# Designed miniproteins, single chains, continued (4): the designs that were tried, part 74

Each design is a single chain, and the fold is of that chain. pLDDT is the mean over its residues in the fold that is shown.

## One batch from the design tools (miniprotein)

Design m14719
Fold by ESMFold2-Fast:
Structure m14719 (fold): chain A 64 residues (1-64)
Amino acid sequence: SVREEATRRLIEGGSLEGLGRMMISVGKIDEENREELIKKGEELIERGRRLAREAREEAERLLA
């Protein structure tokens, strides 16, 4: 159902954001991979936020 799809996207968005935060945390400790991990972490956070926004907009449209 469309509700299940929206919920799945919200969970995916949150998971990507969580992964991005973890990568940034590891990057702060790992001097060798610091720049790469922070960059990738920031990208994942941005992607996660985009997915969450799209899912929220879709859910709003369905409730209207």
Scores: mean pLDDT 82

Design m14720
Fold by ESMFold2-Fast:
Structure m14720 (fold): chain A 72 residues (1-72)
Amino acid sequence: APLRRPSPEEIEEAVRAAAEAGALMGRPLSEEEVEETIRRLTELTTTDPEAAARGVQRLRGLAEKARAAVAA
């Protein structure tokens, strides 16, 4: 099934979750890198919404995996 175009809120949430997980793993993103990633995914929603949706899912998956590793 095709992925839905992610909302701006979903993009921001996924990028911030990945950044927080990265910080817990000792690999924090800078504020500029977070903003750049949000901008790129937002632009991608107009040119390739499925790729944007896959990007959001990947970021969420990475964030969950990192949180699970830190929680263990």
Scores: mean pLDDT 76

Design m14721
Fold by ESMFold2-Fast:
Structure m14721 (fold): chain A 81 residues (1-81)
Amino acid sequence: MSLEELVERVRAILDEVVSDPALRAEMLARLDEIVAREDDPAVVLEEFTGAAVELLLAAGLREAAFRFVERASELLAEIRA
């Protein structure tokens, strides 16, 4: 999987899981920061998943955090296959 494909797949997951556009924008900005310094899509996804869960839990969105982890785990399995 390319980094471009990873970014689009993560954006789709965020669009499904996170209804707040401002929070989605903050999460995508964090993803861009990670992509700027990491070349491995699996490493990018693992680092972003940690950051995304932290942001969602800080916002009180526990169910969204759980759903994000499920979708991210599926995507990580595709990268590692």
Scores: mean pLDDT 86

Design m14722
Fold by ESMFold2-Fast:
Structure m14722 (fold): chain A 58 residues (1-58)
Amino acid sequence: SSMAEREREEEIERLEREAVRAYLAGDFATAKRHLERLAEMGYEEQAARGIATLDAEE
């Protein structure tokens, strides 16, 4: 449904913001945990790209 999709989008945006915040703070482990949560929610491709970026920065 439209409402359930919007709620999922909001949660995704929150997890992405937290991952970016952790990344900018140099906390790559915390950033990866947030991206792993996104993968568990069914957004595996997006999360995988983010994790790959963090691994390259490491």
Scores: mean pLDDT 72

Design m14723
Fold by ESMFold2-Fast:
Structure m14723 (fold): chain A 59 residues (1-59)
Amino acid sequence: GAARQQQALDLLQARADAILAQDPAAKVEIRQVSDDVFELTVTLGGETRREVLHVSELP
């Protein structure tokens, strides 16, 4: 439900904030792929990394 989607967003936002605190030049994007799937994309120094989070897998 919406509460678990918000938990997923909060977790990814905390992760994004931590990355930006370490590397302020990084480009960080959070994208909702579906109701259950969010992606965090980090671009730094010409390298792009993606992390997928499933809302159903949240603790």
Scores: mean pLDDT 80

Design m14725
Fold by ESMFold2-Fast:
Structure m14725 (fold): chain A 104 residues (1-104)
Amino acid sequence: GAEEYIKKAEEYLKKAKELLEKGKYKEALEQAKKAVDYALKAAMEALRTGDLEAAERALRIAEEAVGIVRELYKEGKATREELLELEIKLGMIRIILGVLKLTS
């Protein structure tokens, strides 16, 4: 269900932040990517079940994870392709939330 994916997304985001603080940028990037992937899975499940709150939680996690990758990209520690892939996934989560808000 969406809750299981949200929990995994939160765990990967926490790991990304901890690795970033330790200067382990490659490992932080990989954990941030996983956080976005699980957030997207949570948003897709939320769309299937009509769970607006789960989609909102998924968006918040994805925005924070993509924020980490944007900073890594500015520092030359992530590729443009890696950032663009995650921005696309973030956009998909925003579309899902928009659809759910229209259907209440």
Scores: mean pLDDT 91

Design m14726
Fold by ESMFold2-Fast:
Structure m14726 (fold): chain A 65 residues (1-65)
Amino acid sequence: PSEEEFEREVALALAEIAYGIMKAEGITIPDEALREAFRLAERGETQKAVDVIFKAGDEAEKARA
């Protein structure tokens, strides 16, 4: 596998883990944020993908209040 393929696989795995954590906590991530995060993950932008998921989760909690 190429370095780019490895980076993409790592980014996707970490984005899936972040999403799994949010789901386990009962936090609903909007579909638009999920699509953006996984688009970033497909590009190997690991930190940005994870940040989008956690930021969306935080915003969803604040919007509930």
Scores: mean pLDDT 80

Design m14727
Fold by ESMFold2-Fast:
Structure m14727 (fold): chain A 64 residues (1-64)
Amino acid sequence: SEYLEKGKEAAAKGDYATAIVYYNKAIEENPEYAEAYLELAKLLADRGWEEDAAFYREKAEEIL
């Protein structure tokens, strides 16, 4: 997904707000896109938002 790639590029640059927007667009385009949920969860955990990270990890696990 182009949105997933753009999200990863934004995260690598430290633009977390843009990364979150693109990960959410990837999920909206394909709600069964486990990789997008995992990348979003990883970013949220890296920022210390553990409850939100756990929510998206559980979503990915339901899909896989």
Scores: mean pLDDT 84

Design m14728
Fold by ESMFold2-Fast:
Structure m14728 (fold): chain A 73 residues (1-73)
Amino acid sequence: SVIEKAKELIKNSLEVQLFWVGEVLRLIGEGKLEKARNYVNAVKAILEDKPLTKEQEEAVKEFYELYLERLKR
């Protein structure tokens, strides 16, 4: 699934981890603090092998789609 592929990339890729940090910082800079917190909580849950909430799954999917878009450029 998309979620499982995203989890493996987040765990195993320094590039993906750095892109995640950049996205969190971008959201903070844009004043989107609740969305930034949700991104942080989603990745923390992945790294701790905890089940994701629906909001966290959506955050992971959105992040994965942004990462794939970056690769197309």
Scores: mean pLDDT 81

Design m14729
Fold by ESMFold2-Fast:
Structure m14729 (fold): chain A 89 residues (1-89)
Amino acid sequence: PEIPEEELLEESIKEYEELAKKTNSWLAYEKLGTLYEKQKDYEKALEYYEKAVAVDPSDVAAWLQLAELYEKLGDEKKAKEYREKAEKL
């Protein structure tokens, strides 16, 4: 698809970055992680999911997304560690 979804994603990212700075909301950080993952910027996606679990350590979805991202990056050991964290919640 040659539609400029990337430009739309960049605009959404900026809006959620501002919201996250103002509110420090784990939901805003989780959304930023999802948006960066859609851009395949896995390093930034990891950063924002880590911020989400720092604000709310009971965010099972964010722990699972961290595990999935590490698996995509080829770090099977970290992927397993984060999956185990999610399972213990």
Scores: mean pLDDT 79

Design m14730
Fold by ESMFold2-Fast:
Structure m14730 (fold): chain A 65 residues (1-65)
Amino acid sequence: SSKVEAAAREIGLVAGAEGVSAKVETQGNKVIVTFDKADSEKIKKAAERAQEVAKAYGVELEVYE
């Protein structure tokens, strides 16, 4: 699969590992993550880790709550 699809899969796993449910979509070279309602600290950690994954794959990231 493309790098954006691989990044999206890994971002979904990272959110789950932080205990946050997320909707993950792709648009071109961009991964769009919408976090479900959760503790703000967990969402912050999930978002930080998602940003690290996006950077590693060289893809753009948009984060919504």
Scores: mean pLDDT 84

Design m14731
Fold by ESMFold2-Fast:
Structure m14731 (fold): chain A 93 residues (1-93)
Amino acid sequence: AEELLKKAEEEIKKGKEALEKGDYKEALKYAEKTIELAKKLAELGKKEEAIKLIKEAIDIYMKALELAEDKEDILRAIGNILRGIGELLDLEK
């Protein structure tokens, strides 16, 4: 659990750094990894940590969507945002 949390925090950091550089494709990859790690934390009963990570990933997805220049990247970002919201709803129950 602790190693997964640390890994997810590093993925968030890298996603934010990619956004600062205008690299929305890299930011999307890190946001997706954050969602995967958040799901694993939720499976281990770390719901509060998972919710925080999903909220951070959604923020990265929203900012990446604003930077996206092609249809595929925009669609990917939207899909990731919807997935992140779904995970939040499941974890709050």
Scores: mean pLDDT 79

Design m14732
Fold by ESMFold2-Fast:
Structure m14732 (fold): chain A 59 residues (1-59)
Amino acid sequence: MITEEDKEEIKRWLKEHFGLSDEQAEKEADELVKDLEKNGKNIPLYRTLPEKLRKKIES
C-alpha cells in the first residue's frame, strides 16, 4: 500500500528524475499514486520507480 512517506519518495524521485518544480512534483506524485493504486505495475513509469516502491506494489 502506498503511504504518505512513499508519496514523499515519489515526489523526490520526480524532482530528481524529471527536473520538476515542487508544485509540479506534487501534482505528478498525486497522479502517479492514483495510477499505482488503480493499475499497479501496468503503468509506463513502473520500471523507473524507486526499488522500494516497486517492492510494495509487488507484494
Scores: mean pLDDT 69

Design m14733
Fold by ESMFold2-Fast:
Structure m14733 (fold): chain A 88 residues (1-88)
Amino acid sequence: MEHLEKGKELFEQGKLEEAEKAYRKAIEEDPNYWEAYFNLGEVLKLLGKIEEAVEAYRKAAELLDPDSVKRESLLESIESYEEEKKEK
């Protein structure tokens, strides 16, 4: 959890690349922690790494309860970003 908190702190400071690294470390410590994948996706989206953001959101959605509103929101976001990826 320490790296997740550090990632949030860096994100708040606008240090997006450093936040990405912190969230990736959080995932290495707990690969089942959906919030780390979600926060990684948010940072990747802001960095313009849309394909990587979609993968992170998809992992977060896989770890959430099927009836979760947040899971539904993530799946809709994934679908939206995949449509954007199709346009050249």
Scores: mean pLDDT 76

Design m14734
Fold by ESMFold2-Fast:
Structure m14734 (fold): chain A 82 residues (1-82)
Amino acid sequence: MKLLIEIVGTGEAVRRAVQALAKAGVVVSEVVSTEERDGLTHLRLLAEGTSLEQAEEAVRLAEADPVAAAGLRSLRVEEVEE
């Protein structure tokens, strides 16, 4: 199963969200895009061999982090069929 993960936030909040993904056991297979716009980091990642449960745990861990919670605009996980 492949997951597309989109993270938008301040650079520090995005770093904390990536740490939460790693802590939850999410293995990033590809960095699709990374952009810095208007003081925000827009990061798109593909994860292969990762469960939706692991991605949901990562979201929970990021939301429990005060720095990530304050600086994240969005954290989206989408299952990709291909």
Scores: mean pLDDT 79

Design m14735
Fold by ESMFold2-Fast:
Structure m14735 (fold): chain A 50 residues (1-50)
Amino acid sequence: SRDSRIRVVARRYGKSPTDVRRALSSARSLAELLGISLPNAERLLDSLLS
């Protein structure tokens, strides 16, 4: 489920699941939250929304 994937990502990057869910509004927000590149955030966002 999406919630399970969000929890895994949150744990991996030391963030809360709530913060990750909020950042799913855009790849830019996700990139800023996780400290990753925009292309990596776009791929991760696509994976989480699938």
Scores: mean pLDDT 84

Design m14736
Fold by ESMFold2-Fast:
Structure m14736 (fold): chain A 71 residues (1-71)
Amino acid sequence: SAALEELRAFLRSHGLPEEVIEEILALVEQGRFGEAAALLERALSKRLSPEEVAAAMREFQRLAVRYYLEQ
């Protein structure tokens, strides 16, 4: 789906490893949004400031909601 491709591009733009991207996307496709968000926050916290993590998590939530509404 277009929303899933936008999520993939978002995750890549934040420099996540492909293995982590695929795991997050698999959780999103399964409707396990809380687990996907927790994994993303943990991965981003290794590289980004708390303020940057918070901003990225807000964008992720908007994209995940958009994906959910397309199903």
Scores: mean pLDDT 86

Design m14737
Fold by ESMFold2-Fast:
Structure m14737 (fold): chain A 92 residues (1-92)
Amino acid sequence: SDEVVRELAEYLAELAKEGYKIELSVEGDTLTITIGGLTPLQLTSHALVFIGFGLDGLDVKVSIDGDTLTVTIGGLTEEQIELIRKAVEEGK
């Protein structure tokens, strides 16, 4: 839903403001969010938040490799992807 996407965008904007290294890539209707340089506690805490967005209706897949969290979200509109991208850039 648009509301869950807005909550996700606000969450990512806050992470960007806190200095997290967030990279975004887009393929069709799928957004990949990569957050690097995380501690084990940050990896666990943020992974659980993204899983929560999946439970709230987003098509979320989460993977962890080393200190990097990768989140893939499918089924997004172009407008939803742009909302998330602008929120992250404005949060930097």
Scores: mean pLDDT 87

Design m14738
Fold by ESMFold2-Fast:
Structure m14738 (fold): chain A 98 residues (1-98)
Amino acid sequence: MKEELIKKGEELEKEGKKAEAAGDYETAARKYRLAGKYYYLAGDYEKAAKAYEKAAEAAAKAGDEEMALLLRASAARLAGDKEKEAELAAEYAAVRAA
């Protein structure tokens, strides 16, 4: 079961990389986010955090700053970086307040 989830995540990361190479950052962000979800379900929090970081970068390139901040906060949380998670939550609140 876990191996199947990791394989699906790897396939989605490959699809995200192809979309990113094509300049389709919206599709890249979606694919990387789905890859992160599959890694999370597999219990591979390190791979999940890295996939969410890639999704955040793609979302930012697509102009979705709110989604990018949320994805970075999720990545920091999974990596156990509570300080960075708090900083990103504050940035998200500032974007919502503006």
Scores: mean pLDDT 81

Design m14739
Fold by ESMFold2-Fast:
Structure m14739 (fold): chain A 99 residues (1-99)
Amino acid sequence: PSEKEIEAEILISLAAMYIWLAKKFLEQGDVEAAAESLEKALELLREAAKLASPEQLKEILELAEEVARLAEEAVELDPSSERAREVLEEARELVEELK
């Protein structure tokens, strides 16, 4: 793999960690902490997409879809959370860009 592909894989792995952390915060009902973790995951996925191979782009798309799903859950738990709504919008935009 190229240096870019290695860097993309590191960013993808970090994004997956933030997605896992967001799931744990949602289990605890902490919508704001979950939204912050998902926001971090999206930033990492967006950066990874600039470096990614076609195969890695598929993985990034799957993770972006997971971020959108978790952001939808966060909005359902707290419809007043502007951060959760913003993350949902950004995740949906990234999914559309990657398809």
Scores: mean pLDDT 90

Design m14740
Fold by ESMFold2-Fast:
Structure m14740 (fold): chain A 67 residues (1-67)
Amino acid sequence: MSMLRKKSDELSEEGRRHLEQGDYSTAAVLSSQGLMLDPENEKAREVLREALTKRGESPEAVDLFVA
């Protein structure tokens, strides 16, 4: 895998930990950064979708970070 994919995976895992801690804002930032590095990263997309939903935002907004 490229360095970008590895970094995206690391950001996704860190974002998931913040989601589990209730830090939805940090989870959204980390997962969106992961998607910027690898737009096809399903883990990052999942974390961002959940973080946006928990913040009362549309989960479909995840598409704004991919395209």
Scores: mean pLDDT 75

Design m14741
Fold by ESMFold2-Fast:
Structure m14741 (fold): chain A 65 residues (1-65)
Amino acid sequence: PSEEEIDYEVELALLIMKATIARMAGDYEESAKYYEKAAQLAENYGDTELAEIFRKKAEEDRKKA
């Protein structure tokens, strides 16, 4: 993998981890924000399918906020 791909994978993993921690803490508003950032990052790298998954997770979290 290129440096660009490694940076993408690392940033995506960090955003998912932050969203998961927030969600487990009951901070659904914060979790939704991180999933939305993850969706935007995935979309920018052409992972449209993955971006849709993260947008759905953000929507679920917003409903619980």
Scores: mean pLDDT 82

Design m14743
Fold by ESMFold2-Fast:
Structure m14743 (fold): chain A 59 residues (1-59)
Amino acid sequence: SVQDILRRVADIISDLKRGKISKQEAVEELRKLLEEAKREGYPSSILLTIENVIQYVEK
């Protein structure tokens, strides 16, 4: 579900902010979520949200 994908994004960002994972690991996990969301046919607004989060983390 959309809620499930967004919760997974939030968990990755939480782990990054808490120092549990590296920036590189966070980007890798977010890219995997983006590809999963594309395969499952999620709306472009959700895909754009994940892409924007990846760009923010890589900054």
Scores: mean pLDDT 86

Design m14744
Fold by ESMFold2-Fast:
Structure m14744 (fold): chain A 86 residues (1-86)
Amino acid sequence: MKKKAEEYVKKGEEALDRGDFETAVEYFQKALELDPNNAKAHVLLGAALYVLGRRDEADRHFKKAIELGATPEEVNAAVRRAREAA
């Protein structure tokens, strides 16, 4: 389960880096279906949602990521990564 979730995170990251934010959201959501407490997936899903203008959804995932042990610096880096791809 976790290994397949990590594969979906990787595919989501590849989509995010291409600026394919809708596809990135789909892969990160699939990762979270398999591993709901994956902090990295919540950070990256939030970043993709943020650049898509889905701010309330992004904020919920960022909050969950921080609760799971992600740092504010990791969240800020992910948002910057997504913005640079846009």
Scores: mean pLDDT 88

Design m14745
Fold by ESMFold2-Fast:
Parts: sequence; structure tokens; C-alpha cells
Structure m14745 (fold): chain A 57 residues (1-57)
Amino acid sequence: SKEEIKKLVLEMLRLVGEYVDAEIQYRQTGDPKAKQEAEELSAQIKRLLQELKELEK
């Protein structure tokens, strides 16, 4: 449904924002914890994108 798609997209946008922040932190400081955070957020975004693709079918 449109409401389910909207909720998923909004959650993805939030995670993308957090991913960008973690990536910037890693690029500026070399903090391995920031790298780990970015990798985990990337994995979560990929999972949500797969769920979104299944809803569009």
C-alpha cells in the first residue's frame, strides 16, 4: 500500500542521513567505529531497498 511504501521510504531517508554523517566522520577522523557504523547502516539500507522492491511488484 502507499502508506507502507511511504513509511519504508521515510525510514530509508533517515538511515541515509545517518550513513552520510558516519561516512563524513570516518573521512575526517579515520575513526574505525565511524566506519563500522557506516557499514552497518549501508547493510540496513540495502535490506530496506530489497523490501521496497518486493512491495512494488
Scores: mean pLDDT 84

Design m14747
Fold by ESMFold2-Fast:
Structure m14747 (fold): chain A 64 residues (1-64)
Amino acid sequence: MEKIIEEAQEETRRLALKVVDEETAERVAEEARRAIAEGRATPASAVTGGVLRAIGEAIDRELA
């Protein structure tokens, strides 16, 4: 189970880095890990939600 959570966190970080800075990507990845660990999300939904959050932050910065 722990390996799946670590893989989801790393995948979220890797994908988020395509659209946001390293600090934002790390924050989004950590939230994905926490959501899975707390039972609030599946690995797949946590990765998807994290990527969408990163895209939203990138859009907000571009529009500001």
Scores: mean pLDDT 79

Design m14748
Fold by ESMFold2-Fast:
Structure m14748 (fold): chain A 84 residues (1-84)
Amino acid sequence: SLADEISKILDEAREAYRAHRDDPEARQRIFVEAARKLMEILSKLPKEKQDEVMSLFSQAFRALAADDEEKYDEIKKKIIEIVK
């Protein structure tokens, strides 16, 4: 499902981001690549939902940068609910 694909992208991005804690350039590349993958799979959704998901995605990565995993999981749940 679309929710499963998004969940996989977010989980893989989280793991990669954590693995590169001391590499800001790698972290930026991980963010950009995850955003690209997410935009590709969101293309079938209405633009309003695409914009909402991408806004939440940016918020999720700000939470990761702050080491706020609880906030990341809350935002991930919101994204999944939007695309169901």
Scores: mean pLDDT 86

Design m14749
Fold by ESMFold2-Fast:
Structure m14749 (fold): chain A 56 residues (1-56)
Amino acid sequence: SEVHSYSEEELSKTFKVPKSQLLAMAGVTEFDPNNSRLQALKDFLEEEKKEGEEEP
């Protein structure tokens, strides 16, 4: 897709995770960024965030 609804800064700010940790969690260290890995990371972080909000 051409629309990038997410970014490193937005993910970092939204989930309070450093950019370096986001890259490590997504397994993105190559020259060619793969959005499928970032999508998987976003989904994982959304589950973590939801759990924190539901159960303080």
Scores: mean pLDDT 60

Design m14750
Fold by ESMFold2-Fast:
Structure m14750 (fold): chain A 68 residues (1-68)
Amino acid sequence: TRIIPLEDAPPELRALAERVAEELLAANPGAEVEDLRIVTADSGALYAAVTLTRGDTKETHVVPLEVP
């Protein structure tokens, strides 16, 4: 498993990760994005790891990235 910071990601993967974060924010009113990363599994599968903060609550969501 390898973590890729959003700024180091290719533009296409960055756009997909940002879209995932936007969808999570729409589903979680009042939350803010604290961290957004791309994670590559050993299989080559790509995931967006999004950490949302709401007050004192932090939740990390790991969402598969579907590359077209």
Scores: mean pLDDT 78

Design m14751
Fold by ESMFold2-Fast:
Structure m14751 (fold): chain A 69 residues (1-69)
Amino acid sequence: DEAAKKALEGAKAGDAEEALKGANELVKKHPEALEEAQKIGSEIAKKDPSASPAEIVLAVAKYLGEKYG
């Protein structure tokens, strides 16, 4: 899946913009992925309150890209 590949490759490259684009496309194809993304993002923020939005996006996109790719 192109969206999963974009999310995963963006995350591996540290490109938060590309990773976010891929993750958004995955959520459009798999609506259940939105709940998973929110849960993972919340868990990351809880464990590391200093994590930047970009770091959270990269981690969430990697998870979704691996799960749905």
Scores: mean pLDDT 81

Design m14752
Fold by ESMFold2-Fast:
Structure m14752 (fold): chain A 69 residues (1-69)
Amino acid sequence: EEEKKIEEARKKVTELFKKARANPDPLEQFKLEIEAGEVLEKVPWYSGIGRRLKELAEKAIEGYKKLLE
């Protein structure tokens, strides 16, 4: 049911953000944020937010890589 999908997505997103906050590597943090965005994108009410989170995290990775050069 829809309620279960939201609950599962919330648990996964919470876990991913918790791992991101514990990781000192910015690239790994952004990768975990992309995974969280993918989970949210699969939930109808959060699909737009999930997509935007993925786009922002991917753009941040590109910017960070350019900064290292």
Scores: mean pLDDT 75

Design m14753
Fold by ESMFold2-Fast:
Structure m14753 (fold): chain A 95 residues (1-95)
Amino acid sequence: MLPETRAFLEEHRAEAAALMARYQANPEDPEVAAELLELLGKGVVTLLRELGAPEEVIEEIEELLKKAAEAARAGDWETMEEYARKAEELIKKLE
């Protein structure tokens, strides 16, 4: 496992689990959904940079996750899911 990515995951494992549990208990909580997306975005960016992914791709994924978090805060769950899916598709294409 990559050292920087591993450190991030170890530091945030409990936080991610707690946020996911809170999200599942109340999926309509805009702040919890936004915080979860922000945490995931930071983790993904850390992983991709450590893997040496092109900065252009990292920036695109970061922007999509930022838009997803903003949509979540606005209560626009459909738009949030669309941006989150696009980010996931880009991440998957890197492997």
Scores: mean pLDDT 77

Design m14754
Fold by ESMFold2-Fast:
Structure m14754 (fold): chain A 66 residues (1-66)
Amino acid sequence: MSIEELRKELHKALEAGDVERAKELIEELRKQGHPVSEEREKLLELMEQGLSAEEAERLLVREILA
């Protein structure tokens, strides 16, 4: 799978709240030398704590704008 395909699948997994799939895709990107952004890693971390992707994005936007 290409880097672009992995990133698109990661975006879909995050939107669906599929934390397990998102972790798998992040690990694959890391193995290929293209780790995801810090913001995306934080989004996944918040979702692991029980937040939806929408809730996690709202928190990250507030932190970036603060």
Scores: mean pLDDT 73

Design m14755
Fold by ESMFold2-Fast:
Structure m14755 (fold): chain A 73 residues (1-73)
Amino acid sequence: GEEFAREAERAAREATKAAMAGDAEAARRAAEEAVRAAERAREAGGSREDILAAETAAGLALIAAGVAELVAR
């Protein structure tokens, strides 16, 4: 179950890096990866902790991508 949580956390870190670099498109793509990893964690029936970690990472990635998109406008 933890594999998807780690994948979501990695994608969230990439979203943050892209956002800090001003790359809104890369930040959005990384956030989409984090969301997909969180969905897989839920579907796989992992531990509650792994699912929560993956969903938290996806949420943070979406915030980073959203901020990058607003700044790019």
Scores: mean pLDDT 83

